Designed miniproteins, single chains, continued (5). Designs and how they scored, part 24

Each design is a single chain, and the fold is of that chain. pLDDT is the mean over its residues in the fold that is shown.

## One batch from the design tools (miniprotein)

Design m16808
Fold by ESMFold2-Fast:
Structure m16808 (fold): chain A 85 residues (1-85)
Amino acid sequence: MPLTPEQEARAAVTHLIMAGAADDLRERLGVSEEVLEKIREAEEKFAKGTLTDEDVNEVFEALMKEATPEQLVALREERLAEARA
């Protein structure tokens, strides 16, 4: 099935957590300190190999209160472009 904008945004959030992009989310989207803490916690869990789909969903829900799906996808695309060798 084709991904919905919401599903694409969730995939983008997963990638941003794995890439350690909390600072980019702060700078580009102006996310609140509470959301930033959730992102950093998810990044720590990823580093420990304990990150769950539930953790990603909590971060996604928090981000969706402060950002749009399109903004999250655009930030992932920007990070991927910077990572291209």
Scores: mean pLDDT 78

Design m16809
Fold by ESMFold2-Fast:
Formats: C-alpha cells, structure tokens, sequence
Structure m16809 (fold): chain A 93 residues (1-93)
C-alpha cells in the first residue's frame, strides 16, 4: 500500500502524535509499526526520534519489516542523511 500524500504534508503536531504512538508500549505492535512507517514517509523524522522508536519496535518485528523501513528511509530522507539513518536500523538486523 502506497503511503498517502497527507502523511508527507503532516503538521509538526501530527508528526509528534505519530512519534508518541510509535514509542507507546500500551499500543499494539501493529499500530506502532504503522506510526513509524508514516513518520519515515513524512521525510521529517529526526535521528533522535528514529533511534528511540527503533529501540522499542525493531527487536520485536520481522526482518522483512526492517528492510521495508530501510526502503522507506532511502525514499523519504535526503541522500546525504540516509547513511546515518540506515546505520541506526542496521543495529537491529
């Protein structure tokens, strides 16, 4: 399923809601996975927010999901930043 354009145009407040969902251990793993995917698709996820979300989600998910996150990062973040974001995810591969 393609990520909707409205996620790419989300406000800072909407991105904060997605981040809070991604790190919320009371939410289902599936809801947290979707929130992380949407945060990445926005192209505005910070290194600090990615590290925090990855630490709580990635140890519990399939290898295929981790590769989907890498593909999303490569598409959404500037090429000069991709290596830093990739290296965060690779700690969990």
Amino acid sequence: MDVPDYIANASDEELDKLYNTAIDKTKSLAERQVALEDLIASGRISIEKLEAAAKTILPQVSTSYKFNILAGLKKAVPSEKYNVYRDIIRKYL
Scores: mean pLDDT 80

Design m16810
Fold by ESMFold2-Fast:
Structure m16810 (fold): chain A 68 residues (1-68)
Amino acid sequence: MPVTVTILTDDRALAELIAAVAAATPGALEVRIEPVPGTAQTRVTATFEDWEALLAAQAAIEAAVAAA
């Protein structure tokens, strides 16, 4: 079953990194990045085909953030 995760951050570069890594993950169905009106925050919404794809994306994002 598809799983959707929403991430909010005031770091635009981090939001773009998260979105790029999530979109590159096998099993990613859609990834959106958008500003949150009235705030300094950026919202990343990612939908994965299943929970295993989400966990793979999380591991890849953590590795990418640690390397940045």
Scores: mean pLDDT 81

Design m16811
Fold by ESMFold2-Fast:
Structure m16811 (fold): chain A 96 residues (1-96)
Amino acid sequence: MAEEASKWARDIVLRGEREGKLAEAYDEILRRVKESTLEEQAAILISYILTTAVLHTERKRKGLPPWSPEALAAEERLRAVAGPIIDEYFREVAKK
């Protein structure tokens, strides 16, 4: 489940960037996260963060303009929930 969820998140971000639909990709990720287990949520969120960082680095290296305001706003909405969920996952893993 977690590995599949991680691959899905990576693929949807990559496809969204290629097709100019990155805002829709981030909104779709947020929707799935709300319906996922804590382990799957962590896998999805870590995967999209890493993929986004790689794409941002490549875009900056090529001197391309920033992503659309809509895409940046969608990522910010997803980022706002990411930290608390990842923190909760690591708290649960640390419990004995």
Scores: mean pLDDT 84

Design m16812
Fold by ESMFold2-Fast:
Structure m16812 (fold): chain A 120 residues (1-120)
Amino acid sequence: VEEKEKKLEEERKKRKEENRKWIEEIKKKLLELANSEEDKELVEKAAEYLLEALDAEPLEKLKLADKAIELIEKVKEKSDEESKKKLDEIIKEIVSRTVAEVLIEIGDEIDLELLRRQRQ
């Protein structure tokens, strides 16, 4: 049963690395859409929140992603129509990936709790 716990932990580490690479890619795309130093600062802070979310518990991941989205929405308000569409796509991707990761982590915790109960 200890092998199942190790497998879940390894899969979690792999997802964390993949999500980190995705955040770096999103940061680059957002910086290309930022037209001012103020907007670049908002993008950098948004990326920091998304990176913090990688190590956070599920509910904290949602709060950190919401903070990142709020900053991206501020960049969007000052953007042209084409840039607004690209920013909307990025926001949707952040929401989708964060929700998916939260659901996976909740599922993993349920599986681990069931394994712990079988040992008792």
Scores: mean pLDDT 82

Design m16813
Fold by ESMFold2-Fast:
Structure m16813 (fold): chain A 71 residues (1-71)
Amino acid sequence: SRREKIRELERKAVSLYSAYSISLAGETASEIIGERGDKEKGQKHKELNRKTAEINRELYEKAKREAEELK
């Protein structure tokens, strides 16, 4: 049903937002590591976490939009 599809999309959005938040925390942690002497490693891990966050954010926005369109 439409209601079931909305709930599945909302559940997916929650999971994707969680992944996004974890990636943002990883970006911040990578900055701290870089400042404390592992600059090259910190910068590389920061960029990787930033890219991962962007992907998860886009997937989250898509799932959220699809759920809203069904309401």
Scores: mean pLDDT 83

Design m16814
Fold by ESMFold2-Fast:
Structure m16814 (fold): chain A 66 residues (1-66)
Amino acid sequence: DPPPAATPAQLEAARAVARYVRELSKDSFSPEAILEAMRKAADDLAGTNPEAAELVRKAIERQEAA
């Protein structure tokens, strides 16, 4: 159940990213793997949920800006 502060699209984006991070960084944790997971999540979501995909794209921008 999504919390009142988070939107369903935000939750879906976070879940997709987490899933790809887990799969890509199975053996080792690296910041590059996280960024790649986000990119893959956005691509996967683009077909099913364009709103969630846009949220992931924004997250990627924030990560890069930092």
Scores: mean pLDDT 72

Design m16815
Fold by ESMFold2-Fast:
Structure m16815 (fold): chain A 57 residues (1-57)
Amino acid sequence: SAVEEVEKLVDQFEEAAAKKNYKEAGKIVRQIMELAPQVPQEVAAKALDRVTKAMIS
């Protein structure tokens, strides 16, 4: 499902950001943004929150 794909991408984003692989992280963020309209608003909001927290950590 799109929800499962978004959650997997967020996990991959957090790993890429932790490794300071910002090129890969940026690529993953774009994929998350493309899928956001296909998931419930609450799922998209949680994904954006997790992405934002990973970037400012």
Scores: mean pLDDT 82

Design m16816
Fold by ESMFold2-Fast:
Structure m16816 (fold): chain A 61 residues (1-61)
Amino acid sequence: AVPPVPEIPANAEVTALEADGNLYIVERDRETGARRVHVYPADNPEALAYLEKHNIPVRKV
């Protein structure tokens, strides 16, 4: 299945946080500094698969 998170632009930096039972996936444009945040349940299999596919480490708080 295609993950619900949009395709990462080539000039974007992506980070992930796990807090309060949620996953926060943060995209930051490297040119403009603009940020976009996507929120999923921490156990959402599509969000977890997306993070694994792109080798994005999840920071737990």
Scores: mean pLDDT 72

Design m16817
Fold by ESMFold2-Fast:
Structure m16817 (fold): chain A 70 residues (1-70)
Amino acid sequence: SMEQSVAMFVLLAELSAAYLALKYNPEAVPAELERAREALERAKKLGAPESFLEKAEAGIEEIEAKLAAL
């Protein structure tokens, strides 16, 4: 659906923003991760593929771990 496609795109955009913020503006990472988590839940509710959701969740967890190590 268009809603699912938009939700998946938003999730990828938020993940990219969080990843870039980790290197260039770490103070923004918590807010970016919150947006990524919200986008993940929306994509999940709209029926995004399980493989896509698993990769996105792993990406969020990796960014969270790297932020905690800073």
Scores: mean pLDDT 87

Design m16818
Fold by ESMFold2-Fast:
Structure m16818 (fold): chain A 73 residues (1-73)
Amino acid sequence: SSQELLEQAKKLIDENSEPSKVVEIAKQLFEQGDLESIQELQDHVSRKLEEDPSVGLEAVLIALAVLLAIHKS
């Protein structure tokens, strides 16, 4: 479910692990039309990035922003 995917992605973000897997989960949420979960992930990764800046988390943040921007196009 979208909730399980969201929880999995949040755990990976908290662990600062597998940024590519977080992006794949975000793509699945996007394909399901669950933009609210993508926005929640963007907020979560932004907060984590303030505590623990990493290139992987920055890449995730950019990918989430791109997915949200595509929906408006």
Scores: mean pLDDT 83

Design m16819
Fold by ESMFold2-Fast:
Formats: sequence, C-alpha cells, structure tokens
Structure m16819 (fold): chain A 111 residues (1-111)
Amino acid sequence: SSELERIVEETLKILKKLGVDVSREEVRKAIDELKKAGLPIDDPVAIAIAIAASKRTGVPVTEVYPAALAYLGTNGSLTAEDLTAITGVPLEVAELVVEIAEKYFKIKEEE
C-alpha cells in the first residue's frame, strides 16, 4: 500500500542517517511484523531505532519496539533501567535503544 511504502521510505531515511545498513525489504518485513503484532506503525523514528537495536542484538523487533516507543513518548526522560522494568527487554537492549535515540537527536540538532 502507498501508506506502508511511505513509512518504509521514512524509516529507511532515518536508518541511513544513523549509519545502519539495511535493505528496503528488511525494513518492510520489520514493519509488517510490528503491524501483525498489533503495534502502532505511525512513528518512523521509533521503528528505525527498534530495527537498529534489533539488528545489533538479535532480539526481535516486536520485543524492542515498545522500549523505543516508551523512550520517545517520554521525550527521552526514561533510563535504560526504566525501559527494562516496563517492557521486559534485557538491560543491554534498553541501553542500546537509549544510545541510538540519543545519536538520532544529535544528528537532528546538527542539521
């Protein structure tokens, strides 16, 4: 669908800015998995952070995505420990979500 293709393109642009090498098909597959899990797919920043962290850790994107959503939804006010407590992701994954999100915020500040 044209709506799905738009979110795929926006997510891919963010991943490229983060220096994450992913194919359009990998992004589309991840978004389809999030949609199948009943998760909202309207935030390309949260999707990009979740894909990046998932790719580095091997933890499924559907498990990482709630942590990315919570971090962004609170404007980065949650700690990695907070993210682990509320989502159940390993601390290593939560720390990586915070790291990637902060890297994105710095890139956006420098533009």
Scores: mean pLDDT 88

Design m16820
Fold by ESMFold2-Fast:
Structure m16820 (fold): chain A 65 residues (1-65)
Amino acid sequence: SHMEELLKKIQEKIKKFQEDVERLHSRIEALRAAYEANGDPAVRKRIEALEKALQEVLDQIKEML
């Protein structure tokens, strides 16, 4: 049915957002640990880029609520 297909698409979008958030969060945590150990400015820039990407994903989720 049309409603079942819409629900499936919504569930797939939610799952993708959850996976993107979890992936970005895990990468940020790993890079923060590396930065604490080495102080590499390139690692800091990568953390900032991933934090921006995470914020963009969260903003998209808020727009869909």
Scores: mean pLDDT 84

Design m16821
Fold by ESMFold2-Fast:
Structure m16821 (fold): chain A 88 residues (1-88)
Amino acid sequence: SPAMEELDALVDKVNAIENEVQSNDLSIEQLEEKLAEMKALLERMRKLREEIKKHGSLEEQLKADVYVLAVEGTVLVIERKIERLREE
């Protein structure tokens, strides 16, 4: 479905940000920029998940839930990384 295709594309963007965060010693400012971008992607993903729940297959609904939960987890990891760096 178009909603699932858009969600897959957003997951690819999230993975690119996560790889950049994991592969580089980013400053607090750089991490905050990446966090803001990831939160914007997550908000769009949540809206797509709600649309998929209305008209998507069971497989698409399960994938959408897994993707959103995974990105929510990544957001928390980055937020805690920023918090730890600020305490230093």
Scores: mean pLDDT 88

Design m16822
Fold by ESMFold2-Fast:
Structure m16822 (fold): chain A 80 residues (1-80)
Amino acid sequence: ELAKKLGEHVEKAARAYHEGDLETAREHLEKASEYSRQAYEQGKLEEAQKAYEEAVRRAAKELGVSPDEVRRGLHEAARS
């Protein structure tokens, strides 16, 4: 399932970033980006977006931070 794979990689990226492992965080973000592109090509953009938000919420709960902090961290990892 494409949405499930996207969510799993977003969660792993968030956890790696929180642990200071930027290399692993970027690797998982690259995989998430690939699945997001595939979802867009298949007309499953809404499912992909929902999976991303669910993964952000789940990671935030597990890491003890806000969803906005997770989103900012993922954005920072991706831009370098």
Scores: mean pLDDT 84

Design m16823
Fold by ESMFold2-Fast:
Structure m16823 (fold): chain A 61 residues (1-61)
Amino acid sequence: EQEAVERIALKAARYILDGASLEDVLKLVNDEAEREGLSPEQAERIKKVAEELYKAIKDME
């Protein structure tokens, strides 16, 4: 389960670096979490990390 969480987080990070919107990033996390069979709690945790990463990257621009 932890490895799936890490894979999704890395995909989200790549998506952000490719210029995706926050909405698209959160959709990616939902789709990947469902594909990997993660719980709603795990999906929400990944979304929070993705939102924090998105803000950090955009604040540097």
Scores: mean pLDDT 79

Design m16824
Fold by ESMFold2-Fast:
Structure m16824 (fold): chain A 58 residues (1-58)
Amino acid sequence: MEEVRERLRRMVEAYRKAADFYQSLAEKAKQENPKTAEFYERAAKVSRDLAERAEEAL
C-alpha cells in the first residue's frame, strides 16, 4: 500500500515539474513562433491533467 502511494506521489511531482517546464518554453516561444508556443501550452496542460489524476488516485 505505502509503496504504491509513494510511486503516485513521485509521479505527481514529475508531472508538475514537466508542466512548469513546458509552460516556461511556451512563454519564450510566444513572440517568435505561435505554433511552437501552442504545442508547449498543450503539453503543459496534459502534464497538469496527469498530475491531478495521479493525485486523485492517492
Scores: mean pLDDT 82

Design m16825
Fold by ESMFold2-Fast:
Structure m16825 (fold): chain A 81 residues (1-81)
Amino acid sequence: ARPSSEELAELAVELLRRGASVEEVAEAVFRAAAGHYVDLDLIYRRVEEEFGEEVAREFRRKFIELEIEEGVELLREAVLK
């Protein structure tokens, strides 16, 4: 089953409330998305509402880094097979 962007936003907020690091939260949300499209702006706004702009900005940055790393890995796997 594919989680919605709204479900992923609530997952991010819940993990942050439990004291998880922004890196751990970004990794958890990225894994839960399982390569499906994510409305990152929706998640950003939800995190910003609860934890402020700096936390939301860092989450977005980490999530984008994970997306880039996945793209690079897919390219490497395509070359190596």
Scores: mean pLDDT 80

Design m16826
Fold by ESMFold2-Fast:
Structure m16826 (fold): chain A 65 residues (1-65)
Amino acid sequence: KLLSVEEAEDIAAALYLLGGLSPEEAKQVNEILIENPDVEKALEEVKKVVSEEQAKLLEEMLKSL
């Protein structure tokens, strides 16, 4: 599945609110999701910049789309 810009923004906002990302981390995740619309590739790139717990939350959110 490919993510839209709107889906990427919503996911980054949810990780900020629920996953405890800083505003800077949330912006970085949003940029990664926009640059990597393929779900599997986006998850791999985000895993490099967030905690394991935040990455698991992202994975569950992507499965629920």
Scores: mean pLDDT 78

Design m16827
Fold by ESMFold2-Fast:
Structure m16827 (fold): chain A 79 residues (1-79)
Amino acid sequence: MKQEVIDEFDKKYKELEEEYRKQLAKAPVSERDKIRENYLKKMKELIEEAIKRAGFDEVEKYLKSKNDIEGLKLLEEIK
């Protein structure tokens, strides 16, 4: 079921966002760019896996529902 894949994606997405926020809160300014690049790489991999399992349209709909501008940019790069 595509909804189960999107539910897994939502859970992993939230976990990744929480980890990113925690890393930024603890990191010196010099490490922030590296942390952001690592986060974007992991987010792109997560989006690619979700597309493979649920399809592009379902992932796009999810990201639009979250008003996730950054996620939508990553989705456009994969397209």
Scores: mean pLDDT 79

Design m16828
Fold by ESMFold2-Fast:
Structure m16828 (fold): chain A 67 residues (1-67)
Amino acid sequence: KEEIVEKAFNKVKEKLGLPDDATREEVIEALRKYIKAKGERAKEMLKNTFGLSDEEAEALVEEIEKA
């Protein structure tokens, strides 16, 4: 599951234009702001906008929930 999370974070960093050294906390915060601004369902947005798989989107949603 951790490997899936790493792949998800990398795709999100690329799509949001975040620096390569962005921490997981920074990525999660940027995602929360983006989701709130768009008013979209988090999982569907991650799949459609960031190109995540079902497993990657689910894993990243869990990380957002934990933070």
Scores: mean pLDDT 73

Design m16829
Fold by ESMFold2-Fast:
Structure m16829 (fold): chain A 102 residues (1-102)
Amino acid sequence: GKEEAEKYAKEGKEKAKKGAEEGKSGQGGSDAAYGGSKAAEAAAKGKDAEAALKAGELSSEAGREAFKVGKEQGDGVGAASAGVSASGAYASGLIGKRKAEK
């Protein structure tokens, strides 16, 4: 439900930030997307459309932060991966919202 969604989104954001700080922006972005997907799925199962959307948004924000750090460090491949992961996290939130509303 909502509590699990918030937990996974927060963990994803923290992992993305730490990965980016360690020069692992691609891995950080992937962790954010995975956490966001799990959070959105948990919220959707609990019929909480708002929690699903918020989980995707928070995880997308974490992925975008990893993208910025990767660009600053010259890790073009890691930055691009983090950017794609951010988009995936957002999409997971939208999908979770629709499933929760069904």
Scores: mean pLDDT 71

Design m16830
Fold by ESMFold2-Fast:
Structure m16830 (fold): chain A 56 residues (1-56)
Amino acid sequence: SSAAARTAYHYGLKQLEADEEAALAAGARHPEIAPGVERARAEYQARKDAEARAAA
């Protein structure tokens, strides 16, 4: 479910705020919600890349 995937992703990021690698890896541990988690991860990475390019 997309709602569960979004909740798990945001919870993971908030809980593991100091370690973004661990937060993204935690999302990958639950393949049953993978489609929503993958989309959320891609969106998050795109935002990080856009911020880095804007800062450069």
Scores: mean pLDDT 60

Design m16831
Fold by ESMFold2-Fast:
Structure m16831 (fold): chain A 86 residues (1-86)
Amino acid sequence: EARTLANGALYLSVQARRAIRQGDYDRAIELARRGLRLGLRSHSIEDTPLSDLAIGGAIHALVAALRAQGRDDEAERFRQQAIDQY
């Protein structure tokens, strides 16, 4: 259960990074947000290194996509919140 959710989150983060490379930033943000949701659900079931990696990967992809769209202030606030939370 938890492992399946974490693996799903990691997969979505990879797809988000591909979307960034293709210039599809809206898609990248959507995929990264979905990945973050799955990673957080995995973490709520079991706090494992895999769930931590999944959350971190999703946040990294989301921040990268926001910065690519020129939403630097939003990306920085999200990054800071993530540091304070996880």
Scores: mean pLDDT 80

Design m16832
Fold by ESMFold2-Fast:
Structure m16832 (fold): chain A 94 residues (1-94)
Amino acid sequence: PVVSLRELLEELAEGLERKIEELKAGKATKDQLVSTVNALETLIEQMRALGQPVPEELEEALEELKEAVKNDDREKALESLQRALEIIKEILAE
């Protein structure tokens, strides 16, 4: 199915909000966090494919999340997810 960039951003924002809640509750698994990394990478690739500017801060948040997941750093993963969500919400507000 062809999904609009706005729909992708909205779906990812909802997914990130849920993942942040799960992580705070100690319920997020490493596999779920890896899935979230893949979703963020897919969004960035879709933005580039559509000729949309990708905020550098979003790319930084993704790299920080990747490192946190690799190192099993729950607090760093939470921080990176919150940063990514904030950036996505800013894009959606425009």
Scores: mean pLDDT 82

Design m16833
Fold by ESMFold2-Fast:
Structure m16833 (fold): chain A 67 residues (1-67)
Amino acid sequence: MIVPKSPPPKDSELNLTPEQAARFRRELEELARKLGVTVDEVLRIIQRYAREFGYLPALEDIPELLA
């Protein structure tokens, strides 16, 4: 198969341990379900925030970033 875009950032690229990445992804899945968006969309917002501020946003801030 052909890759049309770069793959999404892996949790290791976010400077997280594998255990932290698993927890983080789990919470993102729950948050995405509550907001009616995909986990990939939440990850994109987090990646943008991390680029701007150099750290990860708090989970409670993510809904405002999506709005």
Scores: mean pLDDT 65

Design m16834
Fold by ESMFold2-Fast:
Structure m16834 (fold): chain A 83 residues (1-83)
Amino acid sequence: SAEELGLEGAKKGEEAKTPEEVFEAAQIVAKGALESKMSAEKAAGYAIRAIGAGTEALFRPESIERSAKEVAELGREVAKLAS
């Protein structure tokens, strides 16, 4: 479910140690947002924000901790809105 994807993305974001792991968590959160029953605009907004944070971790490794935290928070928000 979208709620389960949001929670999985949040957990993977909290546990992420590499830019690639942050990006993987971001993709899971984005998928959760797009599979949710929220409006198309809100779903697109969460997906863009999650992928943006994951992409920043890949291009700016010094931002890993910040990007991971942002992805985890977005995952929790997606889970709440999907429930």
Scores: mean pLDDT 87

Design m16835
Fold by ESMFold2-Fast:
Structure m16835 (fold): chain A 66 residues (1-66)
Amino acid sequence: SEKVDEIIASIPAPETAEEGREAAEKIAEKLQELSVENGKSLKEVTATFLTENGEKVEEKRLVGVY
């Protein structure tokens, strides 16, 4: 979604695993607010972001509740 892309674009591209986790956390925080309105957008974006980053965060909450 457009709002999701804007949120991702507002956060600098990660170059390391640590930066990727920090970026994913910031995206998750912003998308939690979006999910109140559009539910489930959070899961797709965090999954895509994590794939593009080449890293998986340990906390699955960033890609959904599993």
Scores: mean pLDDT 55

Design m16836
Fold by ESMFold2-Fast:
Structure m16836 (fold): chain A 72 residues (1-72)
Amino acid sequence: SRAALLARLEQARKQMRESLEKNKELFEGAVKSAELMGKGASYLAEGDREKARKLFEEASKVSLEYEAKYKA
């Protein structure tokens, strides 16, 4: 029926909006984690192990936080 087709279209639109929002958040989390890893590697190369460790811990925390958002 026409009503059934309109209901399917609305459900498809809802799923598309939800997927776009999740992809946006996932991308932002991945970029932040990569940036922190890069900074940590730079400090490690300069011999600052304590600053490198803290940045790697922050990168790991960011990675776990955005991963948790996408677990069922």
Scores: mean pLDDT 79

Design m16837
Fold by ESMFold2-Fast:
Structure m16837 (fold): chain A 72 residues (1-72)
Amino acid sequence: LSLAQKQTLNKVTSEGLDKIAANPDADIDALVEATKKKTYDALTAAGASDAQARAAADAVGAVLRDYAAKLQ
């Protein structure tokens, strides 16, 4: 990923983490899937390949799920 794509990834990841922190009892599965889709769409719009965007979306999903599990 380019620096700009990494900045986009960090922003989307941070927004997802903030949503979980604000309401840890929310539907985490729905929030994770929404954030994965947003990550994929944002990275492909920024010129990332399909493979790069999918891998990044999966990594973001894993980070959000791990964070949510630690709060519960």
Scores: mean pLDDT 79

Design m16838
Fold by ESMFold2-Fast:
Structure m16838 (fold): chain A 70 residues (1-70)
Amino acid sequence: MTPEQRSLLAARLSAIGLRFADIIESIEVSFEDGVVTVTVRTKKGTIVLTAPEEDVEELMERLRELLEAE
């Protein structure tokens, strides 16, 4: 993942964190073997999503939908 793509991912995660601040306690991101793992701790439990780095935008949309359902 390029530095620009990482910055865009960080900005998107920050926007999600701010939008769902009442629900989200923490957001953690890891990158290993071309796979992105996003771990979100909420007051109701933990959400863990993984996707190839090329599919990160779809992962972010899925995370948003899961948080909106709470």
Scores: mean pLDDT 78

Design m16839
Fold by ESMFold2-Fast:
Structure m16839 (fold): chain A 67 residues (1-67)
Amino acid sequence: SREEIDKELAEIQERSQELAKQLAELKKSPVVDTERMAQLNEELARLSEQYKKIQAEKAALDAKEAG
């Protein structure tokens, strides 16, 4: 389960980095797609929340292992 948690955290980080790149590219576009930028920001916010929850699960497992 710890390995699964680490994998999930890595996947969220990779996805967040990809969305951040897409957002940066949209900002450089001659046509500003504010709707798409809003969608990417919402997805990034959801991924951030997911990451925090999984980090909490990892901390709980570490505490359980320590006794």
Scores: mean pLDDT 81

Design m16840
Fold by ESMFold2-Fast:
Structure m16840 (fold): chain A 63 residues (1-63)
Amino acid sequence: SSMAREAAEKRRLETQNKLKEAYKLFGEDEREGRAVMLEAGGKSTISAARRAAELRAEIEAER
């Protein structure tokens, strides 16, 4: 359907933008950059989301 095609294209563009942000973060905190990449990942799974949340929790615990 047209809606599904538009949603897929929007998703792809959003993923590209988030990956650019992730690369900027790698110079400051590699784990934060990795968390953003996992969150942005196109075919994100529950395991990828859990991994990102785990990294976020580690960063937060160190503050």
Scores: mean pLDDT 65

Design m16841
Fold by ESMFold2-Fast:
Structure m16841 (fold): chain A 86 residues (1-86)
Amino acid sequence: LEVVALSVPSKVKAGEELPVSVSTSEPAKKVKVYVDGKLAKEIESSTTTSSINVVIEEVGKHKVGAQATNEKGTSKLKEKEVEVLP
C-alpha cells in the first residue's frame, strides 16, 4: 500500500477548510492526515481516493501529510507544504 498522490492547495486562509485529497495504490481502510507532524484527522475508508477537510488556524508555512493503512500494512507518510494566509 502506497500513497501515490497527495493533492492539497498551496495556499489557504487561516480558519478556512483546506481540502486534502489522498490517492492510494490499493483501497485503504484508514487514512490519517497530519499537520506539522500532529494528527489532525483520521477517517475510515474503503476506496483508493479519500477527500478530507482540515482547518489550520496558525498563519505561516505548514506541512500537511497523509498516511494510509489497510490489511497489507501502513504506507509511508507523504507530505506537502501549504502557506496559511491571514
Scores: mean pLDDT 82

Design m16842
Fold by ESMFold2-Fast:
Structure m16842 (fold): chain A 90 residues (1-90)
Amino acid sequence: IKEKVEKLQELREEVVELMKEEDFPEWVINRVEALFQQALEKVMEGDFEGMRKLLYQAGAVLHEEAAKKGPDVKDKVSTRFTELFKKVLA
């Protein structure tokens, strides 16, 4: 359980860095980071369904903002987020 919390935190940092590289607005980065922090709390409680729900919300925020930048950015963000999301669920 503790190892899972640390792994999820590392993946959270990678997603935040991706958003910075793609020049997402700071409010989007802050929102997604807050959702990931809540997901970490759910993992510590053993609530993996709560974690999954929060990660889906983070993905929705990312996809909505990426769509405004165009199809290429949306595809890149969608692919990367899916890869990272699968690692968290493993």
Scores: mean pLDDT 77

Design m16843
Fold by ESMFold2-Fast:
Structure m16843 (fold): chain A 77 residues (1-77)
Amino acid sequence: MKDPFVVKVLQEAIKYFEDVLATTDDPELKAKAEEAIKELEELIEKNGELSLEEQIGAIIRAIGMQEDLDLMLKKLA
């Protein structure tokens, strides 16, 4: 069974990228947001097969992707 906490964290990250995708006109930010959404959806799908350590790794990866996109937003501002 997928961990509900990990799934919730990944879903919240997806929502963040979906909001960016809906509001930005920058094609690089759109491409980054779409790639991040795809990767996070794949992590959610695999979460039922992941160990606890791999599930923690998925959360860390989601945070890293949000930080990378935030840095890109700051560079464009």
Scores: mean pLDDT 73

